# Ledger of designs, part 73: designed miniproteins, single chains, continued (3)

Each design is a single chain, and the fold is of that chain. pLDDT is the mean over its residues in the fold that is shown.

## One batch from the design tools (miniprotein)

Design m10514
Fold by ESMFold2-Fast:
Structure m10514 (fold): chain A 65 residues (1-65)
Amino acid sequence: MSLDQAAQQAQAAGHTDLAAQLQQWRDQVDALGDTIPGLDDEQAAAVLAQMQAVQDKANALVQQS
């Protein structure tokens, strides 16, 4: 599930703090993704790893909530 979809579901369930956190992480991932086209392969791999770490944090939080 995308961070955007997860945030919408959390908000619909009344988990407003979780929804806000997921929206912040989505914005962070979007900002990181916007940098990729200007990067070399090594830099792009580092950014993708950061994006994956944010997604892993979101998945862990959703599983705990």
Scores: mean pLDDT 76

Design m10515
Fold by ESMFold2-Fast:
Structure m10515 (fold): chain A 78 residues (1-78)
Amino acid sequence: ELSLEEIREGILARAERILEYAKKVLTPEEFAQVEKLVEQMKEYANDESLSKEELLKKVQELEEQIKEILKKHEEKKK
C-alpha cells in the first residue's frame, strides 16, 4: 500500500530517529558502528536502482544489525 517514495521517506526518518536515540544511550565506539549502518540505510534509500523488495530487504538487514548492537549494550549494563 505504501509507495516506494513513501517507503524511502520512512527509512530516512527512521535513520534520523535511530541516530538521535543511539547518540544518547551508546558508548562512542558502539555509536560509531550504528552511525555507519545508518549511513548505509540512507545510501540504500537514495539508490534509485534498487527495487522495492531489494530496498526493504537491505534496510531490514541493517536494522537487525542495529537492534543487535542496542541489545548487546543493554546486556552489558545488566
Scores: mean pLDDT 82

Design m10516
Fold by ESMFold2-Fast:
Structure m10516 (fold): chain A 78 residues (1-78)
Amino acid sequence: TSELAYKGILAAAEVKREVERFAKENGLDAEVTDVKASLSADGKSVNIEVKIKAKTEEDKKKLEEFAKKKVEEAIREI
């Protein structure tokens, strides 16, 4: 349980780095304001929530879509 929680925290940190890199590389006026990792109620999986702020809805949507993909990939690897 504690090791899964720790892996979730590391995965969340990596997702944040990847999402922030994507925003910079694609010139998006968007940023990650928060990333949280938590265990599911049964303790068998990790949930990762990413909060994004952007000046335009288009940039926000692009970054949120990328973040969702990276969260799904990160959770699969745990």
Scores: mean pLDDT 82

Design m10517
Fold by ESMFold2-Fast:
Structure m10517 (fold): chain A 82 residues (1-82)
Amino acid sequence: SEKEEYLKKAKEYAEKGAKAAEELAKVAGEEALDFVEEALAKINSYLNEAAASKDAEKAKEYAEKVEEITKELEKKKEEALK
């Protein structure tokens, strides 16, 4: 089902986000911890909303929000490495 596909994508992005958050915390240190904590909380919230969604369109919306936060974590990590 379409909902199943979006849930799978959301989970994949969440896993990437978790890895990016871990590396960001190692590279940027204490200054990044608040951002990392907030980003991970948002990912968990959006994953829960996607799973609770009754239609594929809503599941897609939350999956896209997880992707956005994951990309922000990856961008912050790359910026911290410069």
Scores: mean pLDDT 83

Design m10518
Fold by ESMFold2-Fast:
Structure m10518 (fold): chain A 83 residues (1-83)
Amino acid sequence: MSAKKITEFLQEALKVVGLEPPKDILDPNYKYLGTIIGLAGTLQAGQEVSVDQFIKLLETLAGRELTEEEKEEIRKIFEKYEL
């Protein structure tokens, strides 16, 4: 997957849960930013990512369980990006 597609995928997914990326990528107060960067690296390497594991990651980052509508939107994003 291209770096542009990975960025677009992550931005669409973060928007679903109301998370904005920090203004500075190196914000030391963003506890889970390294996990998002790690996921982007996995996708760039062409490795598979589970939609259910990604939903759990977003729930952890958001500090709440996702609604069924949000989970369905994430699954549609995965289909859109052929993941």
Scores: mean pLDDT 70

Design m10519
Fold by ESMFold2-Fast:
Structure m10519 (fold): chain A 75 residues (1-75)
Amino acid sequence: MKVYPRPAWLTDRDVALILTIFRAYPDAWMSAEDVLTFLGWPASRLDDVAAFLEGLVAEGRLLESAERPGHYRAP
């Protein structure tokens, strides 16, 4: 079983903000780069956010696109 670590800098408030973006745009497939743009976060966080989104998919909290790798939406 693959473990998806939550970055130490990522607070419960930050998690809620990420999930709020996906709930606000339920028909849109969004990448980690899109999440950074919406939240005004620096590009240095890209890999951590991408790994976190993969963890949300593993938990059933997001869906991943089979046709567009690295793109996610609300279930």
Scores: mean pLDDT 79

Design m10520
Fold by ESMFold2-Fast:
Structure m10520 (fold): chain A 104 residues (1-104)
Amino acid sequence: MKIGRSEPVYQKAKKGETVTATAEIELGNVSKVEVTVVVDELKEVNGKLYLLKTTVVSYKGKEVPVKKRVVDGKEVSTATGSITVTEEDADYVKVEAIARGIEA
């Protein structure tokens, strides 16, 4: 099993907007990819970000958009997940995607 994590991405987002995160995983021989998207909805006060809500979405057993490419002689899988912002007071989101490769 291989695990890849995206770098945390901070972006401006308001309620009803869709946020996308991408994770890269180094190949092993993987038959399926599970993606978990962690979204922190944040309010900005005086230049600081305060947590309003954390949402975790898992795409276990479902097909997720996975693209394979070769980078520096290694095969890398890229998986993408998305979520919709729910908090009315949100100014920013912090998004991290975690991809887990399952071997056959």
Scores: mean pLDDT 72

Design m10521
Fold by ESMFold2-Fast:
Structure m10521 (fold): chain A 74 residues (1-74)
Amino acid sequence: APPLSELEYLNAFFRALDAGDVDRAVDILLDYIEQYGVPIENVIAFLRGLASSLPPALKARVLEAVRKLEERTS
């Protein structure tokens, strides 16, 4: 099967965050990084930029996912 599109990964990420499952959201980001070979720093920069336009509760969850992603890749 073809890999998920970047938009499908983004949608899956936000569905996991909406469900309160930050660990699953991080797993989705790691799958995206592995599948597309994107540098982790680019994913972090993108998500931090995107978080600036989000409601406070969702912004907090995105930043928590970014923090956990950094911890798992250090």
Scores: mean pLDDT 84

Design m10522
Fold by ESMFold2-Fast:
Structure m10522 (fold): chain A 74 residues (1-74)
Amino acid sequence: MPSKEELIEELKKLVEEILDKMGEEAIKNQGVPRERVEAWKKVWLAHYEKEFEELSYEELLEAKKRIEKHLKSM
């Protein structure tokens, strides 16, 4: 079983992948400047990392299932 720290690291990677996909779509389809997307990604990655650090192990497992489902739908 992964540790809480390993789960948080996995969740951060999944969130980063979602933010990357959303950011690239905003650049291509909405004309958002890349500099704005990179600043936005940095802010939201820091926010989610803090949120994950405050979750219990079971809440992290539930978050992982929800995030993976969202990522697969993209």
Scores: mean pLDDT 81

Design m10523
Fold by ESMFold2-Fast:
Structure m10523 (fold): chain A 81 residues (1-81)
Amino acid sequence: SAEVEELVERFERILEGELTLSPEEVDKLTDIYEAAVDAVKPTNPAAVAERRLAVLRAWVEDTYGPEVAEQAERLFRERLG
């Protein structure tokens, strides 16, 4: 839905602005978002948003560690809440 897409776009923008990411890492982030979209049916926007956040958080945790992943999730929820 448009609402879910706006949430995803805001999270991506926050992550890019609040964390220092290389162009390669931004490309990887985009791939992760696209994979998350493909995995969920469009009839439950809350579940789609949580699924996207979970996939993104897992990637951030694997790449930067759990402390950065926690901060990224917190920033996402603070800015959108």
Scores: mean pLDDT 63

Design m10524
Fold by ESMFold2-Fast:
Structure m10524 (fold): chain A 68 residues (1-68)
Amino acid sequence: SMMVGDVDGDGKVDMSDIEKLGELLGLPADAPLERKIKAFQKLNGLEVDGKFDEKTLEALKKIQEEKK
């Protein structure tokens, strides 16, 4: 589980966040960033285009901000 309030002030979702997702998704550590993005998009029912757009960012931030 991820808690809100531990987010950096720059608000940028960077390679480190995708690396964490790669581990969660069971991808190899050396997998290219685009492949990790596509896997994340597919898992979350988003359009799989390999772009780190606003929809992908919103989904990732929502997971990190998750409350329950």
Scores: mean pLDDT 65

Design m10525
Fold by ESMFold2-Fast:
Structure m10525 (fold): chain A 78 residues (1-78)
Amino acid sequence: SALEREINEALVRIGISVLEIALSSPKIDTLSADQRAAQIAATQALRDRMVALGREAGDDAGAARVDELSDQLIAKLS
């Protein structure tokens, strides 16, 4: 439905905002190796869900942005 599409588009925008906040945080460099591994796993889970929601909504740009930001965050945590 149109409402389900609007909700999925809004959830993708929230996901993008979370990833942008994480990438901008100076505190990311303070994480231990175990904490980094856990955050990489969490980022991969967020990516999989948000990309699926974006594709279902027809929000290809949002899905691509989630992939891009997730790759950047995983690289920074590695």
Scores: mean pLDDT 88

Design m10526
Fold by ESMFold2-Fast:
Structure m10526 (fold): chain A 62 residues (1-62)
Amino acid sequence: MTPEELRELAVAASRGDKEAFDRALQEAKKMEYDEVVQVKLALLRSGEVSPELARKLLDAAI
């Protein structure tokens, strides 16, 4: 999965798609750590996701 695809899943999750949230967490675990961190930080700064969901993604087990 690309960083762009992960970002799209996180935005969908923030809009109420629980399946997209679970999928984003699973796919993030398969990516390079630095790429996932960049996506999480971009989401936190853009305000496209709720702060609560952004923090959960930032703390995802990697």
Scores: mean pLDDT 69

Design m10527
Fold by ESMFold2-Fast:
Order: C-alpha cells, then sequence, then structure tokens
Structure m10527 (fold): chain A 96 residues (1-96)
C-alpha cells in the first residue's frame, strides 16, 4: 500500500573528526526505505564537525528517528549536539 513521502533532517555536531557514525546512519536510512540521502559537512573553529543529513523516502518518521538515534549511540561518536526533525512531503503523485 502507498505511503506518503517523509523527510528526515539530522543535524549532528561531533567534537572529534569521526566519520564511522555517518556510514551507520546512511545504512540505517537506506534500510528504513530512504530513496534520497544528502550529506553536507562543515567545520567549526574548535575542531568540531557538523553534519547536515537530509533523507526522503517511504519510512515511518517515529521509527526512523528512533533507529537513527540508536545508530548514533551505537557508533560511539562524541556528540556535541544532535537535532532530528521529520516532516511530511507532498504526495508523490503530484510529480510532473
Amino acid sequence: PPKPVNRITITIVVAASDVSFLGAVVAKLRELGAERIDVEVSETEDGNVRYDITAEGYFDPEAAEKAIRDAIDASGATVVSLEIKTELVSYPEETP
């Protein structure tokens, strides 16, 4: 049965340069049904690294948020800040 497309936006800042969690997060998003995953990386002056991850697909937002938090915790990354937001995207039948 068809599901509306959901978007999940993950903003994470880590105190040390450790990219191992990124692979785990991307893998979990794909497992959950994400079709598009965009990752942006920026650096802070104190050596912290900020990752902005946006994914869209046919996944349950609540389950996705929990699974992503669990994946980050399991990675052992030193997290300075974490924010996860989910939103409903317009129904895909409206695509041109």
Scores: mean pLDDT 74

Design m10528
Fold by ESMFold2-Fast:
Structure m10528 (fold): chain A 86 residues (1-86)
Amino acid sequence: EMERLREEAFRRALKLTEEELKKLGLEVTEKTLEAIREGIRLVEEGVPASEIVEMLQKRYEEGAEIGELIGFSAGALEMQRVLAEA
């Protein structure tokens, strides 16, 4: 069930993102949550890891907030992990 895998990936990615942001003295924002969901979506749609890395670099170049960069990365990483476990 893809919805179950997506929710598991989101839960893991959010926890990881919250822990990293806390170390930096930053808070999770709506943009952070949207970035997590986008990272998950790209992996779910079968976008290659190399292209996802390029998208992350583009977000950095476009001035995305640190929470967005961490959230995007965590979302993509955790979705790849839950798919491999399924």
Scores: mean pLDDT 85

Design m10529
Fold by ESMFold2-Fast:
Structure m10529 (fold): chain A 107 residues (1-107)
Amino acid sequence: MADLRLAIETLRELKKMVEEGKPVEELIELARRALERVRDPVARQTLEEVIELLENAEKLKKEEILEALETAIASLELRLAELQGDEARVAELRAAGRERAAARAAA
């Protein structure tokens, strides 16, 4: 639980830093430091995927990076809600995911 919350908080901070135009090197460092503390295998995989995305950020648009971070946050929030047995929150997050998928189908 604490590891998932740390990973989610790290991804939220990364999204804020991207919106503020912070250097990619600072984003990668923050993600790598979180990865050293996170033990949950799904959260670790998500952080590793985000680090790989950031390492290729020069080939990506800012909007693509923000979208990937939002998807990562939503995925870990859903996992946290499922582990907590919060059925109402799980339903809410799944509905939000479907809405996001429908919006992306237009791209």
Scores: mean pLDDT 80

Design m10530
Fold by ESMFold2-Fast:
Structure m10530 (fold): chain A 104 residues (1-104)
Amino acid sequence: VEATREAAVAAARASVESGETQVVVVDGFSKEKIEAAMEAVVEVARESGKPVSMVLVVRDKSEERALEGREYAKELARRAEEEEPLVRIVAGAQTSKSLEEVAK
């Protein structure tokens, strides 16, 4: 959870600094990790007063779990965007097995 939060904070700060969309990967579907990442992104946007644009990718060995994580992240992203208008988050999914087979 803490490692995911730290990664999300770093990516959100990079988005603020560059003005570009940044990617954060949540490895292994966990609602707590996704919630920690969303909270970190919202906090960075509030602290900076600047737009934060993120793609949050839920990666899991199970395709079904990765897709379930994406739907959960999509719902939390909608809430985050409602809470903080400076935040824009797109949810993605990756199967780690497929990534391991394709990544060379």
Scores: mean pLDDT 77

Design m10531
Fold by ESMFold2-Fast:
Structure m10531 (fold): chain A 85 residues (1-85)
Amino acid sequence: SSLVDRLLALAEQNPATGPLLRTLADIAEGIRRGSEPVDAELLRQMADAIREVLEEQGLDVSGLVFRTEEELLEFADRLAERLRR
């Protein structure tokens, strides 16, 4: 399955992180299609949103920063793998 498919499936199973997972899926699909470049402001907003959600779940995400689209996608892939279990 694609990263997008995995994130959407996990959103159905994880209500606390569902909105975040759906937003990550939308961004991943946009990057894949080349529809719009992800700028520094969006990367900062995503890092902030992810930190807030994961800290609420008791996860340590100190120093989370995305410098590139690739770093954001790599994080999304790792998050999907962690939540799959």
Scores: mean pLDDT 77

Design m10532
Fold by ESMFold2-Fast:
Structure m10532 (fold): chain A 63 residues (1-63)
Amino acid sequence: SAMKEWLREEAARRGLRFSDEAVELIVELAEGDKDVAEALLEFLGRLARGTITREDVERLVAF
């Protein structure tokens, strides 16, 4: 999808690495909203050391 490609490019520009599964979950959570996707990228980027996984994204959005 266009959002998945944008997320990969934006992550690369920010020096962030994501697993494929993490990118897919972010796209699902954002529901086409690029502002939500960008906010998730910024938050995950501040917390992440190394490759950001699906489990990292799940922990961020857990109640």
Scores: mean pLDDT 80

Design m10533
Fold by ESMFold2-Fast:
Structure m10533 (fold): chain A 95 residues (1-95)
Amino acid sequence: SEEERKKLRELVDKFEAVVDKYLPHLSPEAQERVRQGLERVRALVDAGAPIGEVTKALIELADFVLQELEREGIDPTPILNLVREFLKEVREIKK
């Protein structure tokens, strides 16, 4: 529904805002990969893709970010908390 799509857009925007704070700490190649991943997630939401596809794409992006943060020795806790919040909100949307 459009209500669900609006909520998904808000969740993606929140995820992007936090990830943007970490981008300067990543390599230029990793930064580009993250930006492409965010664009893909947004495109899926805007195209009305199933919630499962949006969730899968966001989790794959989050996993990549977590791996890059670990490589750089950066605390992943804020990203882990966001993933937890996203999954909770998606579960509530499905009800």
Scores: mean pLDDT 80

Design m10534
Fold by ESMFold2-Fast:
Structure m10534 (fold): chain A 65 residues (1-65)
Amino acid sequence: MLMEEATIGVLEIHAIVLDSGIEIRKEGDKIYVYIEELTENSLEAVKAIKKEGEKLGLETEVYLK
């Protein structure tokens, strides 16, 4: 079950978003990640967000704004 894991994963994703200036939205079973600028820092954050999403059992989609 993902109840406690989901809460921890959401907090980790939130921290990454604040650090990297990335917008994140959750709809149903998907996490949508929007980045404004393609940099090494934003790519590292995207990788971390995908990994956390996989742990939560959610599909992650990444978009450039």
Scores: mean pLDDT 66

Design m10535
Fold by ESMFold2-Fast:
Structure m10535 (fold): chain A 108 residues (1-108)
Amino acid sequence: SFEERLAKLDAEFDRIVEEAAKYDPELAQWLRLLRDHFLQLAREAYSVIKSEEQKEELLTVLENFVAGVRAIVEEFKKTGDLEAAKAALQRLGTKALIEFNYLIEKAK
């Protein structure tokens, strides 16, 4: 179900935040804000999407977003470059917002 898949993604994001917090509490704070914002957007998008195909597209966007966050944190663990991590997260977040907005407009 959507709720089960969303719960798995939330749990994975929570694990990413906990791992990041061990390296840098500022990065963990940025990740927590991103998590809260995008999970809310995903729930709002799901509430207007009626097509099963579009619901799968929404879950794919969210799964790609969480995977992208994981990749950025793994890179940060290697480099320690907080500014590069924040810039990459901003680019990833912007891409996800464009994709969510596209799905919401397509559902109208």
Scores: mean pLDDT 84

Design m10536
Fold by ESMFold2-Fast:
Structure m10536 (fold): chain A 100 residues (1-100)
Amino acid sequence: SLESIDEREIDETLARMFAGIFKSNPLPPETPLTPLEIVGLLEWAKEHDPELYKAIVESLKENGLTLEDLYNAKEDEEARKKAEKAAEIVKERLTELLSS
C-alpha cells in the first residue's frame, strides 16, 4: 500500500527526475535503484507510458515476483531481498527498452 507515502510529492519529484532522464537519456546500467524509487517510477509509467508499465509487470511475473513484493520491502529480510531483486529486474528492463 502507498498510503504511507505522499502521493503528491512522489508525482512532482518523479516528473522532475524521471521525465527528464527518460526523455533525453537512458538509465545508466550501474545506477542502483531502491524499491521506493522503483515504486515511484512505476506510478509515473502507469500514467505516462502504460505499455512500459505492462511490460515491467509481466517481467516481474516471469521471475516469480509481484508489485506487492516492492511495497512490502520492510516486512522482513526475505521481503526486502525480493524487493531488491524486483528493483533490479525493473531497472534492467527499463534500460533495455529505453536503449533500443
Scores: mean pLDDT 60

Design m10537
Fold by ESMFold2-Fast:
Structure m10537 (fold): chain A 73 residues (1-73)
Amino acid sequence: MAQEAADYLAKEIEKAGAKSVEEAKEIAERLKKEDPRLRNDVIGVREASKDKIEVTVMDAETGEIGSKIVKLK
């Protein structure tokens, strides 16, 4: 489910201590390659504010969208 995937990616980005949108994108792309449940999803990472990013996941089968905000370190 898209929201579960967004929550998972957000947690992993936070654990990794991403300092920038670029680092968060690299982490998300790596996790997409490693997790079969994420491979077909469309994943976006964007700046929400100076210290926050938004992770967005769209489920390729249902079109369901999940999003989660992560605080940068």
Scores: mean pLDDT 79

Design m10538
Fold by ESMFold2-Fast:
Structure m10538 (fold): chain A 81 residues (1-81)
Amino acid sequence: MTKEELIELAREHFRKAAELAGELGDEVLKEGENAIKALEAGDVETMGAHVKRAYELARKAKSQEAVEHVSEAGSYLNAAA
């Protein structure tokens, strides 16, 4: 799987998490976009921080499915790093 394919899978999972996070969805999506931007800039530490914030937002939204999608997105971004 290419780096570009892994990033697109992560992006899809962040979108699904955002849809499930209700009122926090826009914040989840923004953190996901910032994580991808950090990875593309070569900043894996900043990428991880944004993934963690998306995870915390999904947990705050009380959607286990959103939490699972953020975890999958993080796994794909780590594989792309």
Scores: mean pLDDT 88

Design m10539
Fold by ESMFold2-Fast:
Structure m10539 (fold): chain A 77 residues (1-77)
Amino acid sequence: NPALEEARKALEAAVAAMNAALAAAQAIALSLGRKPIQAVGLALEGNAEAAAAVDAVFAATLAVMKAAIDISALERK
């Protein structure tokens, strides 16, 4: 099933992108002398780099959810 194989590849790519985005957000928090978990707090304090990194994490997480839903829909048909 080519559609299912493509959906599985999309999920794998989305998970890799989400992990990369999370690592980048945590690295930004650490570079600013804060704990990794504080990246969202830095974004709320108006730090543009932290805000962009947090936005990237949310976008990547939504892509993972979409890919998982697409696989589930294909496997239930």
Scores: mean pLDDT 78

Design m10540
Fold by ESMFold2-Fast:
Structure m10540 (fold): chain A 82 residues (1-82)
Amino acid sequence: LSEEEIEEIKQALFLIAAYELTKDLPQEVRDEILDIVNAGLSDENIVKVGELVRKHGGPELAERLARIAEDLGYTEAAEKIR
């Protein structure tokens, strides 16, 4: 796999996990998460998703998202979400 293909796979995995994690949140919030991830997966954008998850789903849900980000190698974003 190329570097680009690995990043695309990470983006897809993060989106799937984030969407499943947030299934009980309002559709508007889930749509905003989709828009952020579709703009490109970066530490900054993952932090933005984490802020939305914390605001609407609470600190425990944000912690679960942080663990997903950490597992995918976005350690800096995970620390900021916590």
Scores: mean pLDDT 83

Design m10541
Fold by ESMFold2-Fast:
Structure m10541 (fold): chain A 84 residues (1-84)
Amino acid sequence: MFTGLLRIRGQDGDSIRQAIDAAQRGASQVPGFLDSRLLYLDDTTGVLRLTFRDRDSTLQGLRAAQRGASQVPGFLSTSGTLLS
């Protein structure tokens, strides 16, 4: 399996919560999705761990999560990292 980390920045806690929810929804719709876990949360930052069956699904899942988060009002930025 492959794991990606997604860091999300937002203007406030409501924006971060909504961006995390949107990112998780985006990732979960990708074939090969296995799990998502919230690793960190404060009023401006969230960090998600996303796990998939293979590398291509992980890259697709990170992109889907970033698209979902970016559509949320108060979204500021995302960065994604492939760990394996």
Scores: mean pLDDT 86

Design m10542
Fold by ESMFold2-Fast:
Structure m10542 (fold): chain A 89 residues (1-89)
Amino acid sequence: SAMERRLEEERRDAEEMLENLPASEAQARARLAKQPEEERKKYAEEAKKKFPELVKKGLEEMKKRGTDPIVIEAAKALAEAKQKILDEV
């Protein structure tokens, strides 16, 4: 069914994201480095205040929906990588 194909695609996308996470982190850092320092700092300050709570709520909603564990792990890993980058700004 279409639903079964979508769930399989989401699982594959999650597994691929986990495998490519180090490269994605490098790309995110490179993108931030191109921004003016003041804009980076303002973005980081706002994101640091809101991001942890958004991540927590997002993960709770995924668990409530019965989302595949690998998709939840991928979302968590991506969130941790983003938080690490924000903490470096």
Scores: mean pLDDT 79

Design m10543
Fold by ESMFold2-Fast:
Structure m10543 (fold): chain A 85 residues (1-85)
Amino acid sequence: SAAVERLIAFVLREHGEEVRRVMEKYKVSLETAVAYVALKERVAERHPELRPGFEELYEKHRETILEIEVEEGIELLVEGVEKSF
């Protein structure tokens, strides 16, 4: 959809390195990586005009996005413990 294309273009421009990292690490599609990065960066809250594209991608890829969130959250906790040593 045009709304999804608009979101993808924005997120690739502003957060393209993070999108590439997520795609490479989790072996997910561009749409899934864009939706996860948009969620993490709170793109729809800061840019309400991008919310329709975000909601469409989030609904389509919600299960995979939740898996990425859990894995990233666990990794941040482990890194925090290691940094304390």
Scores: mean pLDDT 82

Design m10544
Fold by ESMFold2-Fast:
Structure m10544 (fold): chain A 110 residues (1-110)
Amino acid sequence: MELEKKIQEFLQEEKSIKTTVKKEDVLKLLEMILDTAKERNPELAELVEELIEKLKKSPKKSFNIVVEKEEVENNTAEEFLEKAKKALKENKLDEAISYLIAAFGKLLKE
């Protein structure tokens, strides 16, 4: 997906991601992340499944994804997973998606 390439470019070139993505495209990205996570990180897989269910129930048609370079430099993949869990529990779906993408991007690099 184009967004996955932007995540990899962000990690290599240290650029921030700030974009609005349609619900359909976010769901496709999360399903791809889930497929990868099932084999490598069960905790991430469970988070992605819960996020997919909440997104399907949400009336929102698009989501704002924000991954700041400075925030990525100052946090570990584990810290982003904890932030994603908290955002998901609080129904802050834009933040949950953003933190989960940041965590996945860091895990891909490692």
Scores: mean pLDDT 75

Design m10545
Fold by ESMFold2-Fast:
Structure m10545 (fold): chain A 77 residues (1-77)
Amino acid sequence: DAALQAAAQAALQAFRVGATRAAQRIPDLRDFLLQGAQDPSLAPQALGRLYQTDPDLAGQTLQDIGQAGQQQYQQVQ
């Protein structure tokens, strides 16, 4: 399904942007967040660690991921 693939890629890109931004704001988690941005299988661990340190920033990152995926899904359909 092209719409689902486009949504997944948009969500992954939004996560990479959010993780990079969070790494700049939380130096102690920088390497962990950047690893999550490079490897999608590590993304849940990176987001979980971010939530433990800064739940507001983690929530914003999740919102950005959801919005990016939804926008691409609607655009393709």
Scores: mean pLDDT 75

Design m10546
Fold by ESMFold2-Fast:
Structure m10546 (fold): chain A 77 residues (1-77)
Amino acid sequence: SLAAYREFLTLKYEAGLALQKGDYAAAEAALARMEELARQHPELRGPLRRVYGEMGQYYARRGDHARAAEYFARAAA
């Protein structure tokens, strides 16, 4: 669905802004909503994997290697 993809992109943008502000709770809440959309819309599974990869890179750069490893594993699945 184009509407679901647009909502996904909005959530991705909101998650990025939250991470820039250090609001990890807001970023994780946005990710949870993206995960729910991908369960209902299988075409979003690819875009979701890319978000996991980006989250992994973000946490690795911040020194949170455990969280980074979790997200990279989800991106590779």
Scores: mean pLDDT 87

Design m10547
Fold by ESMFold2-Fast:
Structure m10547 (fold): chain A 103 residues (1-103)
Amino acid sequence: MLEQKVEQFKQLFEEAKLEFPEETKEILYAYAYLKYQNPEKTFTLGDVRREAFKLRNEFTELCGYAPTPSQFVALIAAKVLDLDPKLACSAEKTEEILRLFDE
């Protein structure tokens, strides 16, 4: 059901790896998320870091604690798939969401 969004986002993540090969998975996911929302825009590394900071704050507001790298990635994945972002607060739901992108 969500295959088209998963495939689109996977392509953006591969693009991120080519553009920022030395950056963390979290930064690469934040870049892919920005491109997913604004495919015709160009983003600097500074823009990506600001988005990552906003997304980490969003997680903390939703869950009441700072995200692990996996939970940060799951928050972005949930938002891309139009799922409830609060699902990233659950370790079990985080694993389920991440499997959709790693299969």
Scores: mean pLDDT 83

